# Ledger of designs, part 20: designed miniproteins, single chains, continued (5)

Each design is a single chain, and the fold is of that chain. pLDDT is the mean over its residues in the fold that is shown.

## One batch from the design tools (miniprotein)

Design m16668
Fold by ESMFold2-Fast:
Structure m16668 (fold): chain A 72 residues (1-72)
Amino acid sequence: MEEIEEAAKALVKALLEQGLPIDEESAIKDILDMAKTKEGAEIVILTLDKLIEAGVAVEEAEKLKKKIEELL
């Protein structure tokens, strides 16, 4: 869980630096809460795949995806 939290923080920070209108604390909490269930983890992975496909925060998205996949 701690490694997923750090990866989620890195992703959210990268998205904020790219100018996305997100709330940092809420975004991190939502990612961590969703990652606690198999269904939620699959939704997060799908969202990360869309970010990677769009070329947005690719490195951070790939790192978080890998950490979440290790829980499935």
Scores: mean pLDDT 81

Design m16669
Fold by ESMFold2-Fast:
Structure m16669 (fold): chain A 57 residues (1-57)
Amino acid sequence: SYEEELRKIFEEQRKKNVQDTSDPKELEKHWKEIEEEILKNAFELGKTLEDIVESAK
């Protein structure tokens, strides 16, 4: 499911951040990439839920 994929992405990214990042610039870049991916996936999930709610009206 999309939620399961999103959850796996979050877990993978968190593990990488904790392990790899000792440089603040590297952390900031990685953080921005994570946020962009989160927003993209959250937007698609939110859109699906909104479509269901709208069709119920």
Scores: mean pLDDT 63

Design m16670
Fold by ESMFold2-Fast:
Structure m16670 (fold): chain A 70 residues (1-70)
Amino acid sequence: SEVARKAAEEHAKRSGNGLATPEEAEQAMRDAGLDEKGARAVGASVKNAGGFATPEQLARAIDAAKRAGF
């Protein structure tokens, strides 16, 4: 969880404005070691939320995916 959060934060810093697209969020989750189902669930959540996520919204989506058993 800490590794996943750090990966999401590093990705957000690289974007310059701290925002992640659905594809960027999904890739960051894969790079952090989440399984394919968890990565896709986070990406879909970002897409449904308007196509971008703040680091705080991304962290919340990760916590929701973990509660769902990912």
Scores: mean pLDDT 69

Design m16671
Fold by ESMFold2-Fast:
Structure m16671 (fold): chain A 86 residues (1-86)
Amino acid sequence: AAALAERAVEAARAGNFEEADRLGKEAFGLALEARAAGDYARAAALLRVLEVAVVEIAEILGLSQEELDAIRAYFAAQIAELEALA
């Protein structure tokens, strides 16, 4: 899972945003699968890794601090929900 997030960041740094999006979706899919399986601790851990990658890709894309803060807030809310269920 961490490997998919890392590869997504590397693809974005290379300017391959199509591959970055594909890998990001695969990593997010793993978090959804963990949640569906009742493994909320794993789902939360996967979202923490994905948050770091998504924020880094957003910084590469030149998103504003307000947009970066919105992304962090979204992930924080999802992670908190999963941790409350774990």
Scores: mean pLDDT 82

Design m16672
Fold by ESMFold2-Fast:
Structure m16672 (fold): chain A 74 residues (1-74)
Amino acid sequence: MKSEAEVLEEVREEALKLSKEELEERIKHIQAVIDELKAQLAAETDPRRAAHLAALIRFQERVLAILEEVLKEK
């Protein structure tokens, strides 16, 4: 299975191939995903599931940071 670092590198490679407009749309999509995950975390009462949701949010925030960095390079 691919590591988190390998997945993030693939995200960066794919982002470099996108137009500025496509990157802006992807950034908006990822932000919406983060907002949904945060809403799920706020409603979660199981600490193990809450920890998993927090990890997913951190991963998506790293993806968002990569997309924003690539957008600045265009």
Scores: mean pLDDT 83

Design m16673
Fold by ESMFold2-Fast:
Parts: structure tokens; C-alpha cells; sequence
Structure m16673 (fold): chain A 63 residues (1-63)
């Protein structure tokens, strides 16, 4: 994984660990999605899958 992509994931995961509400999670995931669009070659479809996966992981860890 390119270092830049790893940095983006690390920052998103750190912020998700601090998120306590669905609204905070949505804000983190929206910023993560925008960073992936700007700084990676992932398609919108791939980004949606990645973002959905992180949301599911967060829900499983908290519920």
C-alpha cells in the first residue's frame, strides 16, 4: 500500500476510534471518502465499498 494511502487510512481509523455517534462516524467517513477521491486512483465504486466496510467494522466493534 502506498504510504499516502496508509496515512489516510490511519487518520480515518484514529478519528473513528474517537467517534461516539452515527453523525460523527458519517463526518469521518465523508472526509475519508473525499481524501481517497483526491489522493488515490480508486473508482467511486471502490471507495463506496471501502467506506461501507469501515462503517460495518465500526458498528461490529461498538455493537
Amino acid sequence: IPEKVEEIFREALERLDQATSDEEVDAVLNEFKERLKKETNFTDEQIDIIVGGLRDVWRRRRA
Scores: mean pLDDT 77

Design m16674
Fold by ESMFold2-Fast:
Structure m16674 (fold): chain A 79 residues (1-79)
Amino acid sequence: IRATGADGKVFEVEDGGIEEGDEILEVTPLTWKLKTPEGDIYMLLVLIVVRRDGKERASLVPVAEGTAEELAGTKIEFL
């Protein structure tokens, strides 16, 4: 999964979330449009980029309850 931050940087989203001691670098609200046979579904997400062990890691967190768990095919947890 790829997400674009507010400054136009592209991040590969990895499983792992945010851990204690992570340095928060970016928090960007995003809208993701999912195309389904029933129509388009709009999901509000937050892209969170952290620095861990000198490397940048990106996570996507859904704002709408339950939307990401079934549709994204990835285990996404609400903050």
Scores: mean pLDDT 59

Design m16675
Fold by ESMFold2-Fast:
Structure m16675 (fold): chain A 71 residues (1-71)
Amino acid sequence: SSEREQVIKQAEEIIREAEEIAKQLTDMQKRLQLGSFVGMLLMALSLEAPTAFLNKMIEKMKKLIEEVKKE
């Protein structure tokens, strides 16, 4: 139905936004790892777990959307 198609479209748009945030976090982590100060390295390490978690959630949500689209 058109209502279902609209919901799927909105969900895909939210996933795209989440992917952009994950990319920004990954880019920030890489820049911090290139720093010469211990504090910058520690900050980069602190971003590793939350970035990995976000990417895992994005992957799970994408699989759910694909499953809905198959019907």
Scores: mean pLDDT 76

Design m16676
Fold by ESMFold2-Fast:
Structure m16676 (fold): chain A 74 residues (1-74)
Amino acid sequence: SQSVQNLIQQVEETGRAYFQNPSLENFVELQIAIGNLALYAAVNKNKQLLDGAVEIEESENEEQFNQALAKLKA
């Protein structure tokens, strides 16, 4: 539970940084955070969390990212 919350928080924080300043460095940090969340979900056989991580990765803009993140936090 706490590990999942920390991984989601990392995605939220790196996403916020990226959308404020869409640099390559911030993009890489966001991708690492998403990858860590997806790996955790896969190892723990949490399909809902994995689907959420994929939806975040597939988001094309800040609105879609925020919607995917909100679904994951519900």
Scores: mean pLDDT 88

Design m16677
Fold by ESMFold2-Fast:
Structure m16677 (fold): chain A 92 residues (1-92)
Amino acid sequence: MRADLERQLAELERLRRDAEKAGDYIMTGLAYAAMGQIYLALGKPEEAVKYAKMAVEYAKKAVEENPDSEEAKLALELAQKVLEQAEAALKA
């Protein structure tokens, strides 16, 4: 179980690097949001907040680049939800 989550984090880190190199802010934001969710599952809310904040930052850049993009708006919504969950877990 833990090894499966660690493997998923490694996959997401590779996806995030590739997306960032390509200038794909939507995919970069989504990768960070997914990493935040995995850190929550691992019981690491401090790390989850860190990655969720990066997800929000990149998703905001995606919306700024393409204000009419539904995908960019959904990425921002997901990133904000993960951040809210991570901050709630940190305060618990």
Scores: mean pLDDT 86

Design m16678
Fold by ESMFold2-Fast:
Structure m16678 (fold): chain A 95 residues (1-95)
Amino acid sequence: MGKTTEILIEKLKEVFGDAAKIKGNEVEIDGGLFILKELSENKIAVIGKVTGEELFVITIEDGKIVGVEAANEEARGFAEVIVGMLNELEAKKEA
């Protein structure tokens, strides 16, 4: 598992705590099952485990989420919620 995926997993654990069940590159949040796939050093694809479809791609630079590309409107809404929660957690750490 790459360093960028590990950073994302740590942020997910901090935001969701026990509500996020993580096993390697597999993540369960609120009954949703996802697979994390590294596309590059800075990009991670989030794949729906049940459908096998790519829901969104997260771009991370210097340990921060700098971009999200969603496959559809529903995936975009979900991605915006997750990214918002991760950014809020990071802002609280800097305070």
Scores: mean pLDDT 72

Design m16679
Fold by ESMFold2-Fast:
Structure m16679 (fold): chain A 67 residues (1-67)
Amino acid sequence: MSAEEVRELALEAARLMLEGRDREAMLVAIKLGRVASDEQVREAAEAAARELGRPEVGEAIITLSKL
């Protein structure tokens, strides 16, 4: 999977979390964890959190990606 696709999945999970769509966000984060390395997930999640100004969503994505 490309770096752009990894970034897009992390951003999608973050947006779903902010919309209160927690189950859909969890499924996207789990998918991200299956297709990307731990380092790629961390970097993409941190970038998404920074873009949206919500650091808590980055940590949540990293945690859920390990399920």
Scores: mean pLDDT 84

Design m16680
Fold by ESMFold2-Fast:
Structure m16680 (fold): chain A 85 residues (1-85)
Amino acid sequence: KEHFEKAVAAYKAGDLEAMAEHLRKAAEEAAKGLDEEAAEALRLMVEAQIAAVTGKEEEAAEYAEKALALPEEARERADRAFAET
């Protein structure tokens, strides 16, 4: 969970760029064990969270909508894998 922990530390420090970088790296690590569909769900969910935290509400909504268009099973696999990073 090193990248996720670094993302949290960056967020607490106000370094949103470093937070985004570490969240993307955590997603890349989680995606290594996922099929392409679940990996895409994870990418979209993480980008939605980054956009929301950085005040880009329209982009956050667009990423979230794309993620929700994917099968629920793929999103569940993505959530589980990301929790392990």
Scores: mean pLDDT 79

Design m16681
Fold by ESMFold2-Fast:
Structure m16681 (fold): chain A 99 residues (1-99)
Amino acid sequence: MEEKIEEMKKLIDEAEQAFKNGDYERALELVEKAIDLAIETGNKEMLERAARLVTDLAQKAKINGDEELLKKVREIAERLLEAYPDNPVAQYALEVAKE
């Protein structure tokens, strides 16, 4: 369990770095992996961190007019909300990803 938490933190940190570098597709790929582990482990804290980054990616996709990236972000946000329908951060991520 501890090793999976460390892996999730590393994935989120790497995703945040990719996002800051403008590599949004890589950031999305890394955050998706972190979300899968957070769902598997039931780690709500790591899921909320990942969901915040999904929200940031949705905002950047909208600002840049990147419809392909926005579609991928929306799919991930929908999966987050399916796993945690009552989580406000997951709800907000999907709301931002919607047109």
Scores: mean pLDDT 80

Design m16682
Fold by ESMFold2-Fast:
Order: structure tokens, then C-alpha cells, then sequence
Structure m16682 (fold): chain A 84 residues (1-84)
């Protein structure tokens, strides 16, 4: 439960960071910004890519164009949930 909750929070932070940086970010840049290991970031990005929420191009990760319109609703949903 704690591990899943931390992964959900990290996923949210990664998605928000990518949403705010449409030019794309590398695993190393995301890891540095969030203060986590590149290995942890890579694991989350792999899961998000399987869900087609992010895409990888030229060593950088981007929010999927198909997912981007829904991401704000998802971020708002998680923000409400975290306030509980």
C-alpha cells in the first residue's frame, strides 16, 4: 500500500512535470527535478508508456498527444484525493 501510494504520487509528479514541459524531458532531468533515482523514474515511465500516457522520442519523454487533454482532469482528480 505504501509502495503503491508512493508510485502513484511519483507518477502524478512525473506527469505534471511533463505536462509543464511540452518540449520533453530525459529520465535524468526528471530524476534531478524530483530528487529520486533515475531507476525509479524509468520504472514509472515504463508503466506510463504501457498505458500510452507518455511517449519516448529522441531520448526524451512527452505526455502522449491523445492523453494530454485528459491529463488535467486526472491531475485535478488526484489533487482532490490527496486532500483527504
Amino acid sequence: FEEQRERERLSLKILKLLYENPEGLTVEQIAKELGVSPEEVQAILDELEKRKEVIRKDGKYYVSPEFRPYLKDILDFWEERLKE
Scores: mean pLDDT 76

Design m16683
Fold by ESMFold2-Fast:
Order: sequence, then structure tokens, then C-alpha cells
Structure m16683 (fold): chain A 65 residues (1-65)
Amino acid sequence: ATVTSERLSEVVPAEDADAAVAELRAAAAPVRVGNSTVTLSDVSAEPMPDGKRARVSATLTRTTP
């Protein structure tokens, strides 16, 4: 089986960080794409030094038989 992982990140306004994390976690249920399984994990938000933005990050993992 082949496993690939990619770290995704986006910068959002600090006020939107909780909503962005909630959206990603709602999308984290395993999804079948052909014979592969795709999952999101390790969803987190980190405040940026300006106090106005946060970086939201997640790991996307694809497993192919």
C-alpha cells in the first residue's frame, strides 16, 4: 500500500480561526476516492505575531492499496 501525506495551511483573520478549524474537522471524516482513502488530521490554529491573523494547518493523508 502507498501512503502519501501533505501538510496544508492557510492564513485567516483571527476572528475566523475557530470557524475554519470547525470546518476542517467537519470535513475530516474518511472519504473514499476510487480505491483510495483520504483523511484530514492534526487540525490546529496558531496565532500570528500581528494578533490579527491565525495560521490554520491540517495534514491530508491519502492511502492507496
Scores: mean pLDDT 77

Design m16684
Fold by ESMFold2-Fast:
Structure m16684 (fold): chain A 98 residues (1-98)
Amino acid sequence: SPEEAAEAKARYERVRAEAGRLMDQVTADYIKALQDYKETEERAKKLIAEGVNPEEAKKLIEQSKQDLDNTKARATSMAREATERVAQAEEDYRKALG
């Protein structure tokens, strides 16, 4: 049906746009987390080298690495879900075309 094809196309375009915005946000969050990790690691390494609270400095590296790993895991999950939603909307559009 032309109406079903038009609706499926509109849904596909909306899902693609939403996925694009979500992927931009995910990329920005990952870049920030990576930068935060690098800055924390550098600061903590200086503290360890100077003998200033080395155990606390090691904990800061561990926590920052965990935060980065958590951000990466969340980014991977969100990217997979976005890819699956786009693929489903594209398939629905193809089926609506005949």
Scores: mean pLDDT 89

Design m16685
Fold by ESMFold2-Fast:
Structure m16685 (fold): chain A 82 residues (1-82)
Amino acid sequence: SMKKIKEEIEKLIDEISEKEGMEKKVVRAILNDILGKETVEDVNILVAEKLRIIGDNNQEEREKLEKAKEEIEKFVKELEEK
């Protein structure tokens, strides 16, 4: 249900934010953009594009964003299975 999904999204946002040192607003924006798409099969490309814009000028931040991308991709793919 939408309410359960919202709770899981908030948990994921908090976990990614704490693990990767990203602001919750940024993580939430990325997830909201992804969840608004019909083509979740392209999540890998979509997330990579969004995260590259943020981490374009910083190698270390790019590595953190890549890990966050992996977690976000997995989460969105699991949502597609519903």
Scores: mean pLDDT 59

Design m16686
Fold by ESMFold2-Fast:
Structure m16686 (fold): chain A 89 residues (1-89)
Amino acid sequence: MNEEKLKQLLKEYLQRVVETGDEFSKAIAQKGLKMLEEGKPIEEVLRAIVLEKARHLGAPEEVVERALAEIPGLVKEALENLEKELEEI
């Protein structure tokens, strides 16, 4: 359930980026939305977004690999933050 909530929040965020972002941000957001529609895991969607953004910024492969390695931890932290927010309601 928490992963589905996180996917829904990511979907809502990406939809907002498609409406208000620059052309590059819109392209990344559209790719993320398509992956979510295809039922890809949230970690895979975030990995794709990070890769596209890092390549656009010309980040070295080592920096990209480090950022990708942090994604599972970021997903876990986001899920913990969502649980905490729900407990405060």
Scores: mean pLDDT 74

Design m16687
Fold by ESMFold2-Fast:
Structure m16687 (fold): chain A 97 residues (1-97)
Amino acid sequence: MSVEEILRALAEGLGGRVLPDGYIELGPLGLAFARTLGEERRRLSFEEFLELLEKFVEGGSKNVVDNKEIKKHKDLVEQALSAANALLLTFGRPRIE
């Protein structure tokens, strides 16, 4: 699977999409999570999106407990966590303890 295909699948899993300029448009789950971190932008650069994914993976199931908006998308959280972890591993971002 190409990087573009993985990004597209992950963005779609979060209810978003990859834009032609390489920016990632956040979907409802992505926006809800980003807002818990004080991020108000709907579109993130690839690097900013990877940082968002790292924080999402670190939160795990706690993401659903701590935020009512994320809880509305609890059925997507497991798929998003799996996809985010796979993408981070693909880009050589080791788990920072």
Scores: mean pLDDT 64

Design m16688
Fold by ESMFold2-Fast:
Structure m16688 (fold): chain A 88 residues (1-88)
Amino acid sequence: SEAERLIELQEKLNELMLNSNSEEVKELQELLIEALQFVEKEGKEKAKEEAKKEKDEVKRLILEYAVLMSDLEIQREAAKLLREKELK
């Protein structure tokens, strides 16, 4: 599901951040801001197409994450899945 994909991408981004120095973390944050701005200005469908064309794996991952994070229903389902895992 898209909610499960959001959780997977969030975990991958967290791993990238944990394995990055302060400068690399800043670069990842800047890429995320740019991706979120692109989704806001151009819409989710154009952002999905742009992610498919992106040759840089990290930029592609960040853009896909931004698309999923911009969807409130996907965020709600992801939160529900995480809560169900915490409740055993």
Scores: mean pLDDT 80

Design m16689
Fold by ESMFold2-Fast:
Structure m16689 (fold): chain A 92 residues (1-92)
Amino acid sequence: SEKEYVLKLVSLQVFGVGIITEFRLRGVPDEKIEEIRRLMMEFFKLLKDRAPISEIQKKGKELVEKIKEVDPEMAKELQEMMNELLSLMEKL
């Protein structure tokens, strides 16, 4: 449903902001934080522009790999949330 998709999208956006905040608090280098933020913005732009799912998945994988370099568990949670969102998007 559209409502379920929107709620999952908002949850994913909030989680993304949480990742950036947490990494800053841990003292992760600004350069790496900026790379993650850019990939995150690009990922959400692809969702907004209704890009092909394959392109969204590719960008999402790039984002997850960068986060995994800092926190593998947080990267796994992000990947699971993204997989749920994309599954809902395919049903729209």
Scores: mean pLDDT 88

Design m16690
Fold by ESMFold2-Fast:
Structure m16690 (fold): chain A 85 residues (1-85)
Amino acid sequence: TAAVTAAARALAEERREELEEAEKLLEEAKKTGDLKKEIEALETLLEVQERLLEAARAAGSAEGVAVATRAIEEIKARLEEAKKK
């Protein structure tokens, strides 16, 4: 039903807000040049994306799995780069 679809979209919006908040923490860490905070923010982003990947797999969303997988790979690459500093 339309109501069920609206509820599902509201939950997706809430998860998007969690991602936006984590990205904001990362940008704040970059502005301060605090490597430890940058790593912590990246680890938080990784946790959020891993939860989204699990949710996408449970829902059978191939698109969701692909998006979350790519985001996880990008975050892991950024973590490796940050740890080299």
Scores: mean pLDDT 74

Design m16691
Fold by ESMFold2-Fast:
Order: structure tokens, then sequence, then C-alpha cells
Structure m16691 (fold): chain A 86 residues (1-86)
């Protein structure tokens, strides 16, 4: 069932985009906290900055995966249209 595959791909892409947004939000929070702590505890601030960058990288990877799934869903949509027109 191509319709179910389309829905599944979209649902997975939406979940990955949601997780990426959460990770990006966490990364921004960690960056802000790192900046605030830098004059008080530069060692802890450095660790928080590193974690922020790690979460940003993970968010980017999830966004790329979501984009690939959306591309696959678009291809299925095009195939469904072709089947309806044939």
Amino acid sequence: DLGKQYDSLHQKADELNRKAKELSGTAEGLRLLSDELKPVDPSLASKLDQLSKEYERKAQDLNKEAADLNSQAQQLSNRLRSLQLS
C-alpha cells in the first residue's frame, strides 16, 4: 500500500524534525549557559560549549535524514499520480 508507505515516511520525517528542533533548543540553552558561566567557571563553560556543538551536529544529521525521507515520500506521491493517470 503506497499510501501507507507515504504516511509512514511523513510521520518519521516529522518525528525526526521534532527531535532535531528539541536538540537545537537544548544546544542553544547550553550555549547561553556556557556564556553566563564563562567568567565564574570557565572549565564547566567549556564542557557546556562542547555539548552544545555535539547537539547541534546531531540536530543537523536528523534534519538531513528527515529531508531524505521527505524526498522518498515525494517520489511515492509522483508514482501514485502516475498510476492514477495511466
Scores: mean pLDDT 86

Design m16692
Fold by ESMFold2-Fast:
Structure m16692 (fold): chain A 82 residues (1-82)
Amino acid sequence: YKKKAIEYLEKARAAVEKEGKNEELKKKAIEYLEKAIKYIEEEDYDKALEYVKEAAKAALQDGAYDAVNYLRLAYEYIEKAK
């Protein structure tokens, strides 16, 4: 599940880069995404989930809907990794 969570977070990053229109929201989404990956690697899944939610909020505000869908899938796999 950990590997799948990271895979979907990397797909979310690519989708943010492709679909993002607002540079500030794009940067914010990517920063939260990187923190989520870091906390998954540290096995701090509660913090990882928090940063996935923050990345999803930024992506949703920017209309990066594919990124939001990948972040939702990542969230589900992080929950299963607990």
Scores: mean pLDDT 83

Design m16693
Fold by ESMFold2-Fast:
Structure m16693 (fold): chain A 100 residues (1-100)
Amino acid sequence: GDNAKMAETLAKLARQVKELAEKLGDKELVAEADKVIAKLKQLAAENASVDDLVAQADAIVALADKVIEKAKKQGNKEAVLEAEIIRGLALIVRGVLKLI
């Protein structure tokens, strides 16, 4: 169903946030991203509610904000841009979820 596809899309965004956190050497952000990925995998299997998916989209936005802060402190302009794109995509998915 559409909710399972949205969960998979959010899981891909969470994996991209995890990859950026790994590149930045932030083990705590990697662990936070892993929790979001695990929850989205569960939600994709269980036909999750829209509210559950919105909550995970908000979690990805919060993780992207933390990655942006870390990347800025390290002067990693590429990681800042990649994290800003992920953040924007998570907000778009969140908006689409509220229209269903």
Scores: mean pLDDT 88

Design m16694
Fold by ESMFold2-Fast:
Structure m16694 (fold): chain A 87 residues (1-87)
Amino acid sequence: DLEALREKLIELAREMLDLAAAGKDPPSSLHKEMLEYAREIAELEGLSSESVPRTLIDGTTLEITPYEARIIGEAMEEAADERVAAR
């Protein structure tokens, strides 16, 4: 369901932030997994838009919509807020 997908995306966002805090680049597999959840969320919310290619550091190219990017950004913001609240 939508709630479970959002929860999983926030979990992945926490992993992204932990890697960034450690000075490590996230693997392309983590980017792909986050995009998969964001895509499912966008589909369930009835959001559709023109996709734009995005190239990852390892040369992998992903097609991403503005809605998917926003959903990922919101999950990253939520994960960051949780880190601040925990300290």
Scores: mean pLDDT 74

Design m16695
Fold by ESMFold2-Fast:
Structure m16695 (fold): chain A 90 residues (1-90)
Amino acid sequence: MEELIEKLREIVGEVEPDPNNKLIKRIYEILLKAYNKPLVEFNEELANLLRKLVERVGPGRALAILDELEAPEEAFLMLSAIVLYLSLVP
């Protein structure tokens, strides 16, 4: 978990280096709530989805989208759907 958070900081935190960054905090909260066991493959997929989301909408909008994710079990599916949607919109 902590290793994944550090990796997410490298990918996402590049655009906002503030250690009190709301986006980094929100990602941390989602990871802590959603995953209580080290699923390395699943965590890598989540990191890639979050990176793609930030690349498409920017960190501010990514944070707003993540703030609307209430159920940890739905977080992965919701992020997948959002990234797919953004990929298909011309």
Scores: mean pLDDT 52

Design m16696
Fold by ESMFold2-Fast:
Structure m16696 (fold): chain A 62 residues (1-62)
Amino acid sequence: EPEQLKKMGEKLGEEAREYDKKAEQASRAGKIEEANRLANESTELKLEQMGLYKEADALEDS
């Protein structure tokens, strides 16, 4: 269901923003390795979100 996929994507976007904030905080504290790990997690969540949105759009085009 397109609406369900978009809701899941929105949740992933919120989680990605939390990781972005943690990554920025770790970077400011000089914890570069931790910041990189958190940023990578945020990136994975954003890619998954994009995948869900693309799937939802494809289903709506059907």
Scores: mean pLDDT 82

Design m16697
Fold by ESMFold2-Fast:
Structure m16697 (fold): chain A 78 residues (1-78)
Amino acid sequence: NEAAKEAAIEAIKKGETGDEMGELVQPELSKQDEEAAYGAALGITQGMNEAGIKNSDKLSEEAKEIIIKGVEEAMAAA
């Protein structure tokens, strides 16, 4: 979970900073990062709100969906 949390933070940070080229640099690898982000999202979203995640324009559309699902899972587990 700790490793997944760090991976999600890194993926989200890449999505925000992501280089000037953005997601078109590594669209395939972003899929792999999204899988890691899902696991970490379950941890980080325990203290986050869905509105903040959905309202983020820096996150990829796929990452948003994965994170929101993570919130749903975390809330169900809480």
Scores: mean pLDDT 48

Design m16698
Fold by ESMFold2-Fast:
Structure m16698 (fold): chain A 80 residues (1-80)
Amino acid sequence: MEAEELIFRAEQVKALARMVRWLARHMGVEEAARLAEQAVRLADQAVEYARQGDLERARELLEQAERLLREGLRIMREAE
């Protein structure tokens, strides 16, 4: 179940990050778009490590993706 939980969480982060990337590009906030793109890539890597059974690395990558996504959202809130 732990691998499935990490994969599910990572897929949700990917979906949200894709939405944030789209919104950031629409608003012209390039830094937020770049952070969201990095979050998608890290979440993809988290899924791969979870599937390989490396749950610790998957969790670390997922936490990093979540931090980047949160930072991107913060930047968007501060932009016009």
Scores: mean pLDDT 85

Design m16699
Fold by ESMFold2-Fast:
Structure m16699 (fold): chain A 89 residues (1-89)
Amino acid sequence: SLLEAAEAVRRFLLAAAELAGEAAEELRRLGERILEAARAYAEALAAGDREAAEKALEELEKAAAEAEALIERHLTEEQRREALERALA
C-alpha cells in the first residue's frame, strides 16, 4: 500500500540521517512529511475528497523530491546502500 511504502521510505530516511551529519535533522523532518502526506492522501481517498487527495499527493511528491536531492548531495553511494540495509533489518 502507499502508506506501507511511505513508512519504508521514512525508515530509509531515518537510517540515512544517521550517516548524513549536517543534513540529519532535515532528512528526519522529510521522512515525517512523507508519512504525513501519505496518511492525508489515504484519508482523502477514503472520504472521497478529490481536492484534498490531489493536494496530499503534490506534497508527497515535493517532499520525496527534496529528500532525493538531500541524499544525492550528502550521502555517497556506499552510505545509501548502508542506509537501505539498516532500514531493511
Scores: mean pLDDT 87

Design m16700
Fold by ESMFold2-Fast:
Structure m16700 (fold): chain A 59 residues (1-59)
Amino acid sequence: MKESTLVFELSANGEVTLVSASGDLLDPEAAIAGLRTAAEYHKLPPERITVRAYSPEAA
């Protein structure tokens, strides 16, 4: 078994970009928890983080 891994890029202005995704992606809570941890690492206030749980359907 493999755990789902989502890699996000956080910019200084609170922009979030999904860079890479691995696993089954059916646990969004794990993704949100990871983002909060990354924000603290980058010293960004949580309220400045806007997460777009959106992927282009038709790209």
Scores: mean pLDDT 53

Design m16701
Fold by ESMFold2-Fast:
Structure m16701 (fold): chain A 98 residues (1-98)
Amino acid sequence: SAALEEARRIRDEALRRLDAAKSLDEALAIAREAVRRLVRIIMEVAENKEEILKAIAGALIGIGGLIDMERAKSLEEAKRIARETIEELVEILEELLA
């Protein structure tokens, strides 16, 4: 689907940018952009009550990941949290479109 292809493109771009990030602020900026874009897609594809509840859970996962990044003890930990959060948002979208 077009939504899934867009989400995978956002993920791939964000993961490449995270690998190059040299500071926590840079990693946070990349993650915030990716999370906002992915959550928007997830919310747009949700059509019924169960899908809307999954979309809300996805938004909370995104927000939680960003909070955890701000509290990370190292840049490498922050990058790991960002990658895991972005991947989980794509997995939620894949389940919604299955």
Scores: mean pLDDT 90

Design m16702
Fold by ESMFold2-Fast:
Structure m16702 (fold): chain A 83 residues (1-83)
Amino acid sequence: TGGLQMIDLAARAAEKAGDLKLAQTANQIRDVVEQGVKAGDYDKAYKEATEIAKKAAEELGISVDEMEDRIVALTKKALEEQA
């Protein structure tokens, strides 16, 4: 539950920053994870989310781990600026 909410916040933060690519990536990961949770197919959902993250990370020239860190940092900044 919290993970999906954080991904949604990341998508909204990216939209506010004008970064359509990051917003689309976060929304795609959210949709895949949510669908997998509903279907009970966590392995397939995880693989599809990882593939989306890998493609985005390759485009930016960073690791998948760094991509995840950037999404988390973006949401943290958005929350701090609203506080």
Scores: mean pLDDT 66

